Designed miniproteins, single chains, continued (2). Designs and how they scored, part 51

Each design is a single chain, and the fold is of that chain. pLDDT is the mean over its residues in the fold that is shown.

## One batch from the design tools (miniprotein)

Design m5860
Fold by ESMFold2-Fast:
Structure m5860 (fold): chain A 75 residues (1-75)
Amino acid sequence: MEELKKKAEEALKRAEDAIKNGDVEAVQQELLRLTKINGELFRKALETGDPEVAELVDRLNKKITELVRFLKEKY
């Protein structure tokens, strides 16, 4: 669980940097990473009922939405 939380935080930072740099390829790569991590965290949130995990899932969902919007604006 802690490793998964760390991976999520690191991926969120990388995604933010990719958006700030306007790096379309990096945004695509981080979108894939965040989607995978989000799926794993969502399953753990359902399993454990941990509010910290649920909050992290919400943060990932918001960032994924930002990445998708960014990519749509570039195409």
Scores: mean pLDDT 81

Design m5861
Fold by ESMFold2-Fast:
Structure m5861 (fold): chain A 87 residues (1-87)
Amino acid sequence: MSKEELIKKAEELKKEAEKLFKEAEKLFKEGKLEEAIKKLEEAIKLYEEAIKLYEEAGDEKGKLEVEIRLGIVRLQLGVAKTLLKKQ
């Protein structure tokens, strides 16, 4: 793939992951912790794939942005899993 094609695919994966994260936040607020966890895990997988594509493209800024977002999603996943164990 060209550098431009790699970046475009990474951006598409980032957008899909952001949508899943938004859905997970809604489920979390509704107390649907198991469903929220599943969406957070799906978002993590897409962000990890986007990071690989940005890295292959040499887009350090794109990679860093997704790594920051991935960190936030991982923190939310940890909170959701902790709360689920207490139910």
Scores: mean pLDDT 87

Design m5862
Fold by ESMFold2-Fast:
Structure m5862 (fold): chain A 66 residues (1-66)
Amino acid sequence: ADELVAKGEEAFAAGDLETAIAYYEKALALDPSNLRALGNLARVYEAAGDSARAIEVLRRASEVAA
């Protein structure tokens, strides 16, 4: 899971939003409570202009972090 999050972070830093989303989704498939993946996925959706999905992912991250 952590390796997939790191790859997603690298893709996001490179501006490859689709690849970043794919890696974060794979990380969350292995560990649905991965706060790093959830937080980064929300940032990618916001960068892509999808504020509704960003908010939904942030809500999930907040529930896990409690």
Scores: mean pLDDT 80

Design m5863
Fold by ESMFold2-Fast:
Structure m5863 (fold): chain A 80 residues (1-80)
Amino acid sequence: LDELEELIKRAREALKEGDYEKAVKLGVEAIKKAMDAYPEKLLEGIGAILRVIGLSLEGRNREAAEFAIAKAEELAELAK
């Protein structure tokens, strides 16, 4: 959990800095860690990663990063 929270924090910091590519990479890593911690959410996590890839391929890296971070928080039940 601490590792997952640290990844989410770093992804949010990259997003604030405008480093959308770094934010996407960290957000995807956080989704992967959430899937490892919560195996029952594996299919949802895979779907989220595919959507992030789709957004990135369209050049929508900011939206991809925001979605990845939000989904990682949701999967880890950290979202308010």
Scores: mean pLDDT 81

Design m5864
Fold by ESMFold2-Fast:
Structure m5864 (fold): chain A 77 residues (1-77)
Amino acid sequence: MAGLEASFRAEAEEALERAEELVEEADEYVKKGDYVKAAQKLTSAQLWLAIAELGGADEERLEEIRERMREVEKKIE
């Protein structure tokens, strides 16, 4: 079972990092006025965040990313 546990942990951390990167890219696109690309990056971030949550990523980090996503979303709506 070591391989399975290591896989879940690695996938959760990787997904969390990808979500964080995509949220930052989305905020950058909002600052540039490219709301279409910002929305695309947020959609990708939501997918990676869901993968991280399923993999058991830290709840506090998940909530921080959710809050960052909400802030970016409010800027494009």
Scores: mean pLDDT 78

Design m5865
Fold by ESMFold2-Fast:
Structure m5865 (fold): chain A 73 residues (1-73)
Amino acid sequence: EEEELIKKATELVNQGLLALGAGDSEKAAELFQEAIKLYEEAGKKNPNATELLAKALLALGKEEEAEKLFKEA
């Protein structure tokens, strides 16, 4: 169900933001990746979630991974 996927993705984004605020950029990146995957399964692209993942990956020094995802978006 699209609504269920989107709700779960939004919850993951919120958890990622909490992790990022707590200094857990690695956990934040994982949560944002899962959220983006769920948005894609729902047939949606969410630029905001993609930007948040890119920021988390950059904070981790994983510029190549952030760039790869940005190009796919």
Scores: mean pLDDT 75

Design m5866
Fold by ESMFold2-Fast:
Structure m5866 (fold): chain A 68 residues (1-68)
Amino acid sequence: SDEDRLKLVQVAKKLIEYAESKGIDPMDSKVQKAIQKALQVFKKLLDAGKSFEDALKESMEVFEKLMK
């Protein structure tokens, strides 16, 4: 539980940093919704037994797809 929360915080920070690197405001409502969706996918993948690295990669791909 606490370990999973820490992982979600780390992924959220990486998604925010990625958005900022693209010149995108992480407080924008569309960006916030995309981050929330990516975090939901990340948690589902962790619950399914995926590694942190694999779950992060797939969640980042979801975020990028939503930001098209």
Scores: mean pLDDT 83

Design m5867
Fold by ESMFold2-Fast:
Structure m5867 (fold): chain A 68 residues (1-68)
Amino acid sequence: GAATAEEARRLAEEAARLAEEAGDKELQKGSINTVKAAEEARRTGDETVARAALGEARKLLEQAKKLA
């Protein structure tokens, strides 16, 4: 639902910020792509895309936190 897509967007934005601060351009790029996927899921109402984006956002955020 919309809440899942919004959580995915928020987590992916945090991952992108941490990746930028760490200088990891690939992780930043992946995080930005996940933000776009979450925004598309919210726009289309696609719950499968929303759940996939949430899983990817959580994974990317975990990777970004290891750089700190």
Scores: mean pLDDT 84

Design m5868
Fold by ESMFold2-Fast:
Structure m5868 (fold): chain A 59 residues (1-59)
Amino acid sequence: SKLTKEARELLEKGGIENLVEAARLAREAGDTELMSRALIELSKQDPELARRLARELFG
C-alpha cells in the first residue's frame, strides 16, 4: 500500500523523527513486521522513546 511504501522510505532515511513516523504509518497499514523494524531502529537511537511508542502502538 501507499502507507507501507512511505513507511519503508522513512525507515531507509533514518533519524528519530522519520523512524517515529515510519512506525505510525506501518501500524496504520497493518504491517506489524515493518512497525517492529522501525521500533528496533528507533531503540538504537532512543530506547526510552521506542518503549513509549511501542506501548502506544500495541496498547
Scores: mean pLDDT 87

Design m5869
Fold by ESMFold2-Fast:
Structure m5869 (fold): chain A 80 residues (1-80)
Amino acid sequence: SLKEKALEALDYMLEIVTDPRLKAFFEALKAEVESTTDEDEAKRILRYLKNILEYLKRHRPDLQKEFDEALKRIEELEKS
C-alpha cells in the first residue's frame, strides 16, 4: 500500500541521516504516516518529503548524494 511505501522511504531516511535535527524531522513525519488510515494522506506526505528533500539538498551540499539516492528511491516507490 501507499502507506507502506511511505514508511519504507522514511525508514531509509532514518538509517542514512546522522544529523539529530533531520532525524527528529523524519521521525515526526513517520509518526504522521503511522497515524493515518488515508492513502491520499500518505501520498501527500510522500510528496511533501520529496519537496523538503529538494530544499535540504540545496542547503546541505555535504548530504546531496544521500538526498539524491533518497529521492530516487521515493520515485521508484511511487511507481504503480
Scores: mean pLDDT 74

Design m5870
Fold by ESMFold2-Fast:
Structure m5870 (fold): chain A 78 residues (1-78)
Amino acid sequence: SDEKARELLEQAKRHLELGKEALAQGDYEKAREHAEEAIRLARKAIELATDPKLRDEALALEREALGLLGQALRGLAA
């Protein structure tokens, strides 16, 4: 349902914010964990969303979280 998709997106946004904060602090492990959680929540929101605008928001958030994951993984490899 769109209501559940919105709830999942709010949780995904929170994880994205926490992951960005962790990345800024050099905590690459925590940034990875939050990015992975944001991706999972955004993907679930995409599955549940029937509103095209909500689906587009979920896809945009998944893309941003995948970018954060890439940055965290590069930090861990350094």
Scores: mean pLDDT 90

Design m5871
Fold by ESMFold2-Fast:
Structure m5871 (fold): chain A 61 residues (1-61)
Amino acid sequence: MSKEEIIEEIEKLLEEARKNNAPESVLTLLRVALHEAKNPDISKEELEKMKKNVLELIKKM
């Protein structure tokens, strides 16, 4: 999976969290993760870990 595809998936997860009226704290964490994912110096491994963390956050909603 490319970095662009992972970023797109994180963005989609943020949209789904907004639709579910997630707490502002969760939305803030998702926005931070998306910002970090757009960092050109980030590795694919770090992006995969961020996506996993985002999925776990959404599951806890």
Scores: mean pLDDT 76

Design m5872
Fold by ESMFold2-Fast:
Structure m5872 (fold): chain A 71 residues (1-71)
Amino acid sequence: MLEVEVTISLAYMVLSLARKFIEQGDIEAAKEMIEEAKKLIKKAEELGASKEEVEELRKEVEELEKEREEA
C-alpha cells in the first residue's frame, strides 16, 4: 500500500531530522520533529503498518526523547 509506505518513510525522515537538530543543539526544533514523527507513526499504524515496524519507530522516538532530555 503506497500510502503506508510513504507515511513510514516520512516518519523515518522526520526522526533523522530530529536527531540532526539534537546534534546542533536546537532542542526545541528537535522536540517539534519528534512530535511530528509520533503523529506519522500513529497514522502508519492506522494505515496498516506492521506491529514490528511501528514498535521499531516508537523505539527510535524513545531514544531521541532521552537524548533530547539529556542535552
Scores: mean pLDDT 81

Design m5873
Fold by ESMFold2-Fast:
Structure m5873 (fold): chain A 70 residues (1-70)
Amino acid sequence: SLKEQGEELSREGQEYREKGDNKKAAELYKKSSELYKKAGDLGTALDNLASAYELQGDLEKAKELREKSD
C-alpha cells in the first residue's frame, strides 16, 4: 500500500540520517511525505516533510509544518 511504501521510505530516511547523510535523508523523507499524502495521512506527511526541511536547515519551515500536523 501507499502507506506501507511511505513507512519504508521514512525508515530509510532515518537510517541515512543516523549515518550523517542529511541530503539523502531529506530526499527520502520528502518522498515518504508524498506517499502519506496520497494515502490520506496528512499528519504523518507533514511530519516527514518537516523532518526533511529541518535536515536542510530550514527550521522556520519545519516548525510551520509541525504546527499544521498537530
Scores: mean pLDDT 86

Design m5874
Fold by ESMFold2-Fast:
Structure m5874 (fold): chain A 59 residues (1-59)
Amino acid sequence: SELEKKVEELRKKMIEAVKKGDFEAARQYYREYLKLKTPSAEELRELTNEFAKAIKEAV
């Protein structure tokens, strides 16, 4: 669906922003993501792990 595509785009933009060290942009994309869907605890944990990996790779 179009909603699923938008959610996936926001996830990619969040991770890219984190990799670039632009945490303000990443936070904004995360806020928009939360407005489109209520993530489960598991989904939220997965997203947090992705952020941690992105930070580790970018340093």
Scores: mean pLDDT 77

Design m5875
Fold by ESMFold2-Fast:
Structure m5875 (fold): chain A 61 residues (1-61)
Amino acid sequence: SEVVTRLALYEFSEETIAELEKLLKAGDAEGILALLKSLGRTFSSKEEAVEHAKKIIEAAK
């Protein structure tokens, strides 16, 4: 899978942002990692995925 090559071209939908907010509110770092991985974004740790999710949510405001 060439998901890393497509990372910069991936569009985060309103639905995806809402799910990320829901998972952050629940403290579900594993769920955030899994969701982002399913969307072609891979991370070395759950903490890295959570930080990335926070940046996405802030950028969407």
Scores: mean pLDDT 70

Design m5877
Fold by ESMFold2-Fast:
Structure m5877 (fold): chain A 66 residues (1-66)
Amino acid sequence: KEEEKLKAYEELVKDPNNEKAIETLLKLAGVSREEFIAAFAPVSEEGEKLVRKYIVKEAKEYVEKS
């Protein structure tokens, strides 16, 4: 579980637009992409930008601390 999370984070550090890595992280968190976006904005474009920005930042910090 943690190994899969680290791998997904490393993939996001290499390619911030890696949809598979984002989907993996959301699955590990127990939420769907639609659920996550709905919590932030009715406009999917805005919500997806926030998701990508946040996850990429978290990925870089996680890899740095690991």
Scores: mean pLDDT 63

Design m5878
Fold by ESMFold2-Fast:
Structure m5878 (fold): chain A 100 residues (1-100)
Amino acid sequence: MKASPEEVKAAMDAVAETLRRAAELVEQGKYDEAIRLLGLVAPAVIFSAATVAYLAGDEETSKKFIEIGKEALAIADRLQAGADPQTVAEEVRRLAEKVK
């Protein structure tokens, strides 16, 4: 099975949008929603995007998405442990920028 470049772009856009939404939730003080989005929803979207990139033959983008997914999970754990929300929001926005 082979994924198209258009499918890879759609996956990249979905990952970036999910991470931007998570940062907005943190900035709004909606920490439980942000933790759920970063710890459950975002990893599913990101690891699916890694699979799409791999099936398109883009191994570098696939590896990048795997690392972004790991970072999203780590950020969710830190936010749940009481890390500074402003710092967390900035880290999540930086992750969204790494999707390109």
Scores: mean pLDDT 84

Design m5879
Fold by ESMFold2-Fast:
Structure m5879 (fold): chain A 65 residues (1-65)
Amino acid sequence: SNRELLDQAYALAAEGSRAARAGDYATAIRHYEEALRLLQSVEPVPERLVAELRAAIARLREKLA
C-alpha cells in the first residue's frame, strides 16, 4: 500500500540522515536512493519529498567528490 511504501521510505531517509551525521556519506546516499525508489512507486508521487531527497543526495555526492 502507499502507506507502507511511505513508512519504509521515511525509515530509510532517517537511516540516511543518521549515516550522514556520522560522516558515512556513501551509506547515506544508498539509503536515500532506496527511499527515492520506493517513493517513485507511490501514487501520486510525493514530489516535495522526492525533491528534498534528491537535494540531499546531491549535497552528499559533492562531499565525496
Scores: mean pLDDT 87

Design m5880
Fold by ESMFold2-Fast:
Structure m5880 (fold): chain A 63 residues (1-63)
Amino acid sequence: SAREAQLAAIEKRVQELKEIGEQIIESRYKNGEVDEEEVKRMLEQLEHMAQSLLDAERARLEG
């Protein structure tokens, strides 16, 4: 359906934004700005943010 196609496009964009976030976190780690525990916390936060964005967009399409 058109809605399923829209959701798939949103999922792709969210995944791309998540990958950019992961690269930023990796760069900060390589620069000594964050330690391994902070990297883990930031990656967990990024995952939660990505899921929340997907849930919000899904609700918008269903509303």
Scores: mean pLDDT 84

Design m5881
Fold by ESMFold2-Fast:
Structure m5881 (fold): chain A 57 residues (1-57)
Amino acid sequence: SKELVFALAERHAGLTREQVEAIVEAYKAGDWERLEELAKEAGITVDQAKSVAEAAL
């Protein structure tokens, strides 16, 4: 479920619900520049951000 993905992202990557939602929207839009910025702000890799987005979809 999306709620489980939010909980795991917070637990393992320190991501807020708002950060996960922003990552999902950037991923859905194909906005790779925004996805990279969000990953850097969260202290994770772009590959990790993509994995979070795919799990939250």
Scores: mean pLDDT 80

Design m5882
Fold by ESMFold2-Fast:
Structure m5882 (fold): chain A 69 residues (1-69)
Amino acid sequence: SPAERRVQELLEQARQALEQGNLDEAEKLISEAVRETARAYESGEISPDTALRLLAQAKELKKQVEEKK
């Protein structure tokens, strides 16, 4: 879905920011991905399974950001 693709793009941008050491940008992008996932789920644009998968990816990236601080 377009919503899933948008969240995946945000997560990929967050991963790239994390690899470049831009932790503030990575945190911002992760927060945007989480918010967009919640919004897409509440509007019925993505399934529960898709929402859980996207949130799991965001949580893993957030953990990696915290470990690099």
Scores: mean pLDDT 86

Design m5883
Fold by ESMFold2-Fast:
Structure m5883 (fold): chain A 62 residues (1-62)
Amino acid sequence: MKKLAVATVDVPKSGPEDVALRKGDEVLILEEVDETHVWVRNLATGEEGIVPKSSLEVVKEL
């Protein structure tokens, strides 16, 4: 099930599969990658990639 979340901190792009986030960016969580990381789409930029789960606050389950 997809979830809507908000970035709670700025996240730099650290790797080729990562996506950069700014604090307050809305994202769709598309898939769980592992226990600590999720694949997201940044709705502000349209970019997709991996971010830490700890950088996100889930606001709605879709």
Scores: mean pLDDT 81

Design m5884
Fold by ESMFold2-Fast:
Structure m5884 (fold): chain A 60 residues (1-60)
Amino acid sequence: SPVLERLRRRLATLDEQIEKLKEQIEKYKDNPDFVKIMEKAIKSLEEQKAALEERIARLE
């Protein structure tokens, strides 16, 4: 399904974004305000990923 393939590509993009933010946290760990903002962004992306995974499962 073209829809499923598109959703799986979006899932991969979310994984890449999460990993990049985790790398930023490690790089700038001495800045607690920055870390807090990045952790909130990661949580939002992980919630989007979970919702997308559930949507994919329902379409399979």
Scores: mean pLDDT 87

Design m5885
Fold by ESMFold2-Fast:
Structure m5885 (fold): chain A 78 residues (1-78)
Amino acid sequence: QQELDDEIEGGVLIIEAAVIKTTVLHRDLSKEEIEEMLKRLDELEARAKQLKNPQVRADVLAAIEDTRKLVEEKLKEL
């Protein structure tokens, strides 16, 4: 149960991070909207840190970090 729960939660978090990444890359977002995406990534990171499987946790945190770097770069362009 716990292992399956971590895999499902990890998969959801990776998909949510990918949606944020795609939205930031392909839409003309305002500064406020980009800052809201960063806040959402903070929430995803907090959830990822609760994952008990070290490999799933590492993979999810890496995906969130990759997305955060892109969002921060986009914010700097505004």
Scores: mean pLDDT 83

Design m5886
Fold by ESMFold2-Fast:
Structure m5886 (fold): chain A 92 residues (1-92)
Amino acid sequence: MNVAERESLEELKKGLEAAIESLKKFKEAVEKGEIDKEEAKEVVEKLEEDLKKLEELAKKLLEEKGDTEKAELLLKFVEEAKKLLEEIKKIL
C-alpha cells in the first residue's frame, strides 16, 4: 500500500470537486445577473480551451504511463465541467 500515492489522489479529487463547486457558483452568479454576459462568455471560452488541454493530458497519462486512476479522475472532471459550461452557455 503506497500512502503517498493515495494522498496525492485524494488531494487531486478534493481539488477537482472544489473546481466543480466553483463552476456551479459561477453558473448561479450568471443566472442572477451578477456577472456581465460578455465577461462570462470570455471566461467560458478560456475554460473550454483549458479543459481541452487537460483532456489531452489525461489521455496521454492513460496511454503512456498507465496511471488509470488519475486519468479517470481527470476525464470525469472534464466531462462534468463541460456539462456545466454548456448549461452556462445556454443562459448567455
Scores: mean pLDDT 80

Design m5887
Fold by ESMFold2-Fast:
Structure m5887 (fold): chain A 89 residues (1-89)
Amino acid sequence: MKKEEIIKKLKELREKSKHPAVQQLLDTLIDEVEKGEITVERLKQLKAAIDNTEAQLRAEGRLTPEQEENLRAVKKAVDEAIKIVEEAK
């Protein structure tokens, strides 16, 4: 698979999810792929950053059910993006 196929699959994932936070994430990832190369390592680092954000909000007593749902949806989208990029090897 090539860059164009990765972009196509990310756009399909965006249309499928319809979640605003997921759409914003996928728009950012599509832009990064169009401007350069996206790697599985970068996506794994992004997932770790989301996990750290969730842990920090929870520790501060600021993690709302809505935020937890949004972070869960975004993490799931990152997992799907990892699969797309790995299959593009």
Scores: mean pLDDT 79

Design m5888
Fold by ESMFold2-Fast:
Structure m5888 (fold): chain A 76 residues (1-76)
Amino acid sequence: MEEEIKRLLEEANRHLQRAADAMAAGDYDTAIEHLERAKELYQRALELSTDPEEKARLQRGIALVDEAIALARARK
């Protein structure tokens, strides 16, 4: 379970980096696609987590991704 959560978070972080690169390039459609994928991975990690502190961190991460998606959509 911990190993799976780690893999999900590593994949989510790769998508967040690609989203950041796309945002910097003005490619908001690509940024939104990567942000949506990162959100899915964070939601899956949240479902698997049994640690309240980890769950709180994941919920904050999802909220920040939602803000980033809203920002990218507003610029589109």
Scores: mean pLDDT 86

Design m5889
Fold by ESMFold2-Fast:
Structure m5889 (fold): chain A 73 residues (1-73)
Amino acid sequence: MVEEARRRAREAIRTVLEATGGDAEVANSSLLTVASHLRSQGREEEAQAVLEAGVEVLEEAGLPVSEKLREAA
């Protein structure tokens, strides 16, 4: 479900940021990897939801969002 994918993405990215001390590059790469995996399974709506939720978390944290992530979302 799209809403569940968004919730899990927000939790996962917050965990990555906590573990890495706010490493935006790792967070951006993790989001792109998860979305790519979902797309490879035909789960495009969930992939889109993950990218959108991840961008929101990064922007709320004041961290940079890569051009690749913005284009993918």
Scores: mean pLDDT 80

Design m5890
Fold by ESMFold2-Fast:
Structure m5890 (fold): chain A 100 residues (1-100)
Amino acid sequence: SMEIEKEVEEKIREAEKKIEELAKKAKEALKKGDLEEAEKILEEMREILDELKKFFEEKKPYLSKEFVRKAGRRLALMEATVTALEMALFMEKKIQEKKE
């Protein structure tokens, strides 16, 4: 249990760091109007999050209820970050469409 919790903690921490770095790049691409770059970064963020969710679900039976609750909150925060940036990309695409 404790060894599996450490493995899951490490995986979540790595994903959080990657999502944070990619979110900064996505925001920069959106500011520059580089929608193709923003879309590629968001696809990478989604892949990271989906892999993490799959890993978490596979390990969930071996984790304490308290660990599952805390880890679930961290996954939800990453989901919120990705979803907010996907919405920003959608809005920026709509703005660019209306200028032509």
Scores: mean pLDDT 88

Design m5891
Fold by ESMFold2-Fast:
Structure m5891 (fold): chain A 116 residues (1-116)
Amino acid sequence: EITLTESGGGTVAEGGSVTLTQKISGPVELVSIVGWFRQRPGEAPQLIAELTAGGLTSYAPEVQGRATISYDRAKKTLYLDLRDLRREDTATYYAYAFDMGTGKVYWGQGVPLTVV
């Protein structure tokens, strides 16, 4: 059974920085894509960062230059570093991992972030 454990959210000052983490617990076969979605209040979920096993990264324009995605395979932990936080970064952030070996996508429960 796979579980995703989240940390690093909460209330943060505008102009500050935060690291969101997602740890995958349990057996995985081959995690090939990891990423972060966010859902702002009243809006549709948006893909904001993605990393492939080949090392390719992509970022939404709103966070480009302010975000860094990374994945530690040994720890099975996905990170999102956000800098120069804005009130518009207030959202619930969802990590995901695609396991190519099983064809399954694993989703986190959501990390709430409030920027004040």
Scores: mean pLDDT 82

Design m5892
Fold by ESMFold2-Fast:
Structure m5892 (fold): chain A 73 residues (1-73)
Amino acid sequence: TDRGRKLIEKGKKLIEEGQKLLEEGRKKMDEGVKSKDKKLLLHGIGLVIRGIGLITHGQLLIEKGQRLLEEEG
C-alpha cells in the first residue's frame, strides 16, 4: 500500500538522520577525549544517544511498512 511505502520512506529518512548524529557525536567524543574536555565529551555522548533513538524509531517504521506490503503480496 501507499501507507506501507510511506512508512518505509519515513523510516529510511530517520535512519539517515540518526547516522549523521552518530557520526557528529563520535567526532565530538573523540575531540573531547583528546582535549580532556568533559563538556564536549558529554555533548558527543548526547548526540550518539539521540542518533540511536532515531535509528531505532526508523527501524520500527520500516518493519510496520514491510508488514503492510506483505499483506498485499
Scores: mean pLDDT 87

Design m5893
Fold by ESMFold2-Fast:
Structure m5893 (fold): chain A 55 residues (1-55)
Amino acid sequence: ALSSLEQAILDYLVEESRDIKDKEKALEAARKFLEGLGFSEEQVEAMVAEFERRY
């Protein structure tokens, strides 16, 4: 289960990515954004997987 903050970040990323036609590019952009925020590789992978399910 994701924390309330992680859920809010994912909701933001989903909305920001709605205009991206290429799903792989959207996933890469989300991964880089989360890495830039200082999340661990394991946390980034979990959040990107949830982002993909919502995309």
Scores: mean pLDDT 79

Design m5894
Fold by ESMFold2-Fast:
Structure m5894 (fold): chain A 60 residues (1-60)
Amino acid sequence: GTKLSKKQLEATVRLLVEAGVISEDQAEEILKYARDTKEVAEIAGISESTARLLLELADK
């Protein structure tokens, strides 16, 4: 599997914060610690399927 890019993570956390799904603190934690889709999903409190979809959309 391809490593998640910093830009992909930044775009995804911005969407989640703007949607009111996560806090700014959770966004910072994702950017600092998340290396894969599962870690993004766990910190954000969303499903892995939702996290995968958002990360794939952010990669475009």
Scores: mean pLDDT 79

Design m5895
Fold by ESMFold2-Fast:
Parts: structure tokens; sequence; C-alpha cells
Structure m5895 (fold): chain A 90 residues (1-90)
């Protein structure tokens, strides 16, 4: 269920920002891209949805590699994996 995965991704992004406030901008970017992907998916624009999700996955993946906070890094990797799962459902 794409909507459920999107909701969980937004929740994980908020958890990342809570664990490491320096990643708030990254978390907001991912939330925006996820919301855009869901909107495009609902409109039947699967290509646009996939592009937005790919950007979100890349953003979360970079955050996971470069975060100095172990908890935030773990959550960012979980977010990237969840976004990849969402992309399979589109």
Amino acid sequence: KVEELAERAIELADEIAKADPSLKSMAETVKELVRKALELYKKGDKFGAEISLSMAIMTATVAARYSENPRASELARELADLLAEMAKEI
C-alpha cells in the first residue's frame, strides 16, 4: 500500500531530524519528495513518482553514509530501504 509506505517514510524522516537536528533540512527534503511522489502516483504519473522517489532514496542514502550520529545513520538507512520498497509498489 503506497500511501501507508509514504506515511511511514515521513515518520522516519521526522525521527531522523529528532535524533540529529543537523539533518532537519535533509529530512524536510525527503518528506517533500515523498509527498510529491505520492501526489504524482495518485494522478497516474508513475514516471514522475519514480523520479521523486529516486531523489528521496539518494538523499537518505547520502545522509546515512555521512551522518556522524549512529542512530540517525541507522534510521536514514531504514528510510532508504523503505523508500526502495515504495518504489517497487509504483
Scores: mean pLDDT 87

Design m5896
Fold by ESMFold2-Fast:
Structure m5896 (fold): chain A 72 residues (1-72)
Amino acid sequence: KEEIKKEMLRLIGEILRLIGEILDLERELEEARKRGDEERARELERRIEELKREMKELKEKMKELSKEYDKL
């Protein structure tokens, strides 16, 4: 149980970091949109989508570890 718990905590930390980065980028995206900087806005949208994909992968890993923890 302890090894799975440690891995779950590590993944939670990574997910929280990605959520923070996404929130920061979404704030920058709103600023870029307000300025009419469409090129910057598109770059930020692409980066946000990339980070959301990474977060989805980590959440899936977390779900698998959670299932393993519950079986113990």
Scores: mean pLDDT 82

Design m5897
Fold by ESMFold2-Fast:
Structure m5897 (fold): chain A 62 residues (1-62)
Amino acid sequence: MKPDEREVILALGVMEIALVLRSPLSKEQKLEEIRRIAQRFVELGADPEEVERLLKWAEEKL
């Protein structure tokens, strides 16, 4: 995959996770949604290591 495409995919994942963190969902529901988003973006070609770091960051914000 071209580097620009990977960066766009990661940026979209960050935005979706940020929206979930700001939603009125419970902490448990937010965590489940964040994990689903992370898995989806890895499958779309995002760097698994960067997605894992993003997931840990998001879990710390809950």
Scores: mean pLDDT 78

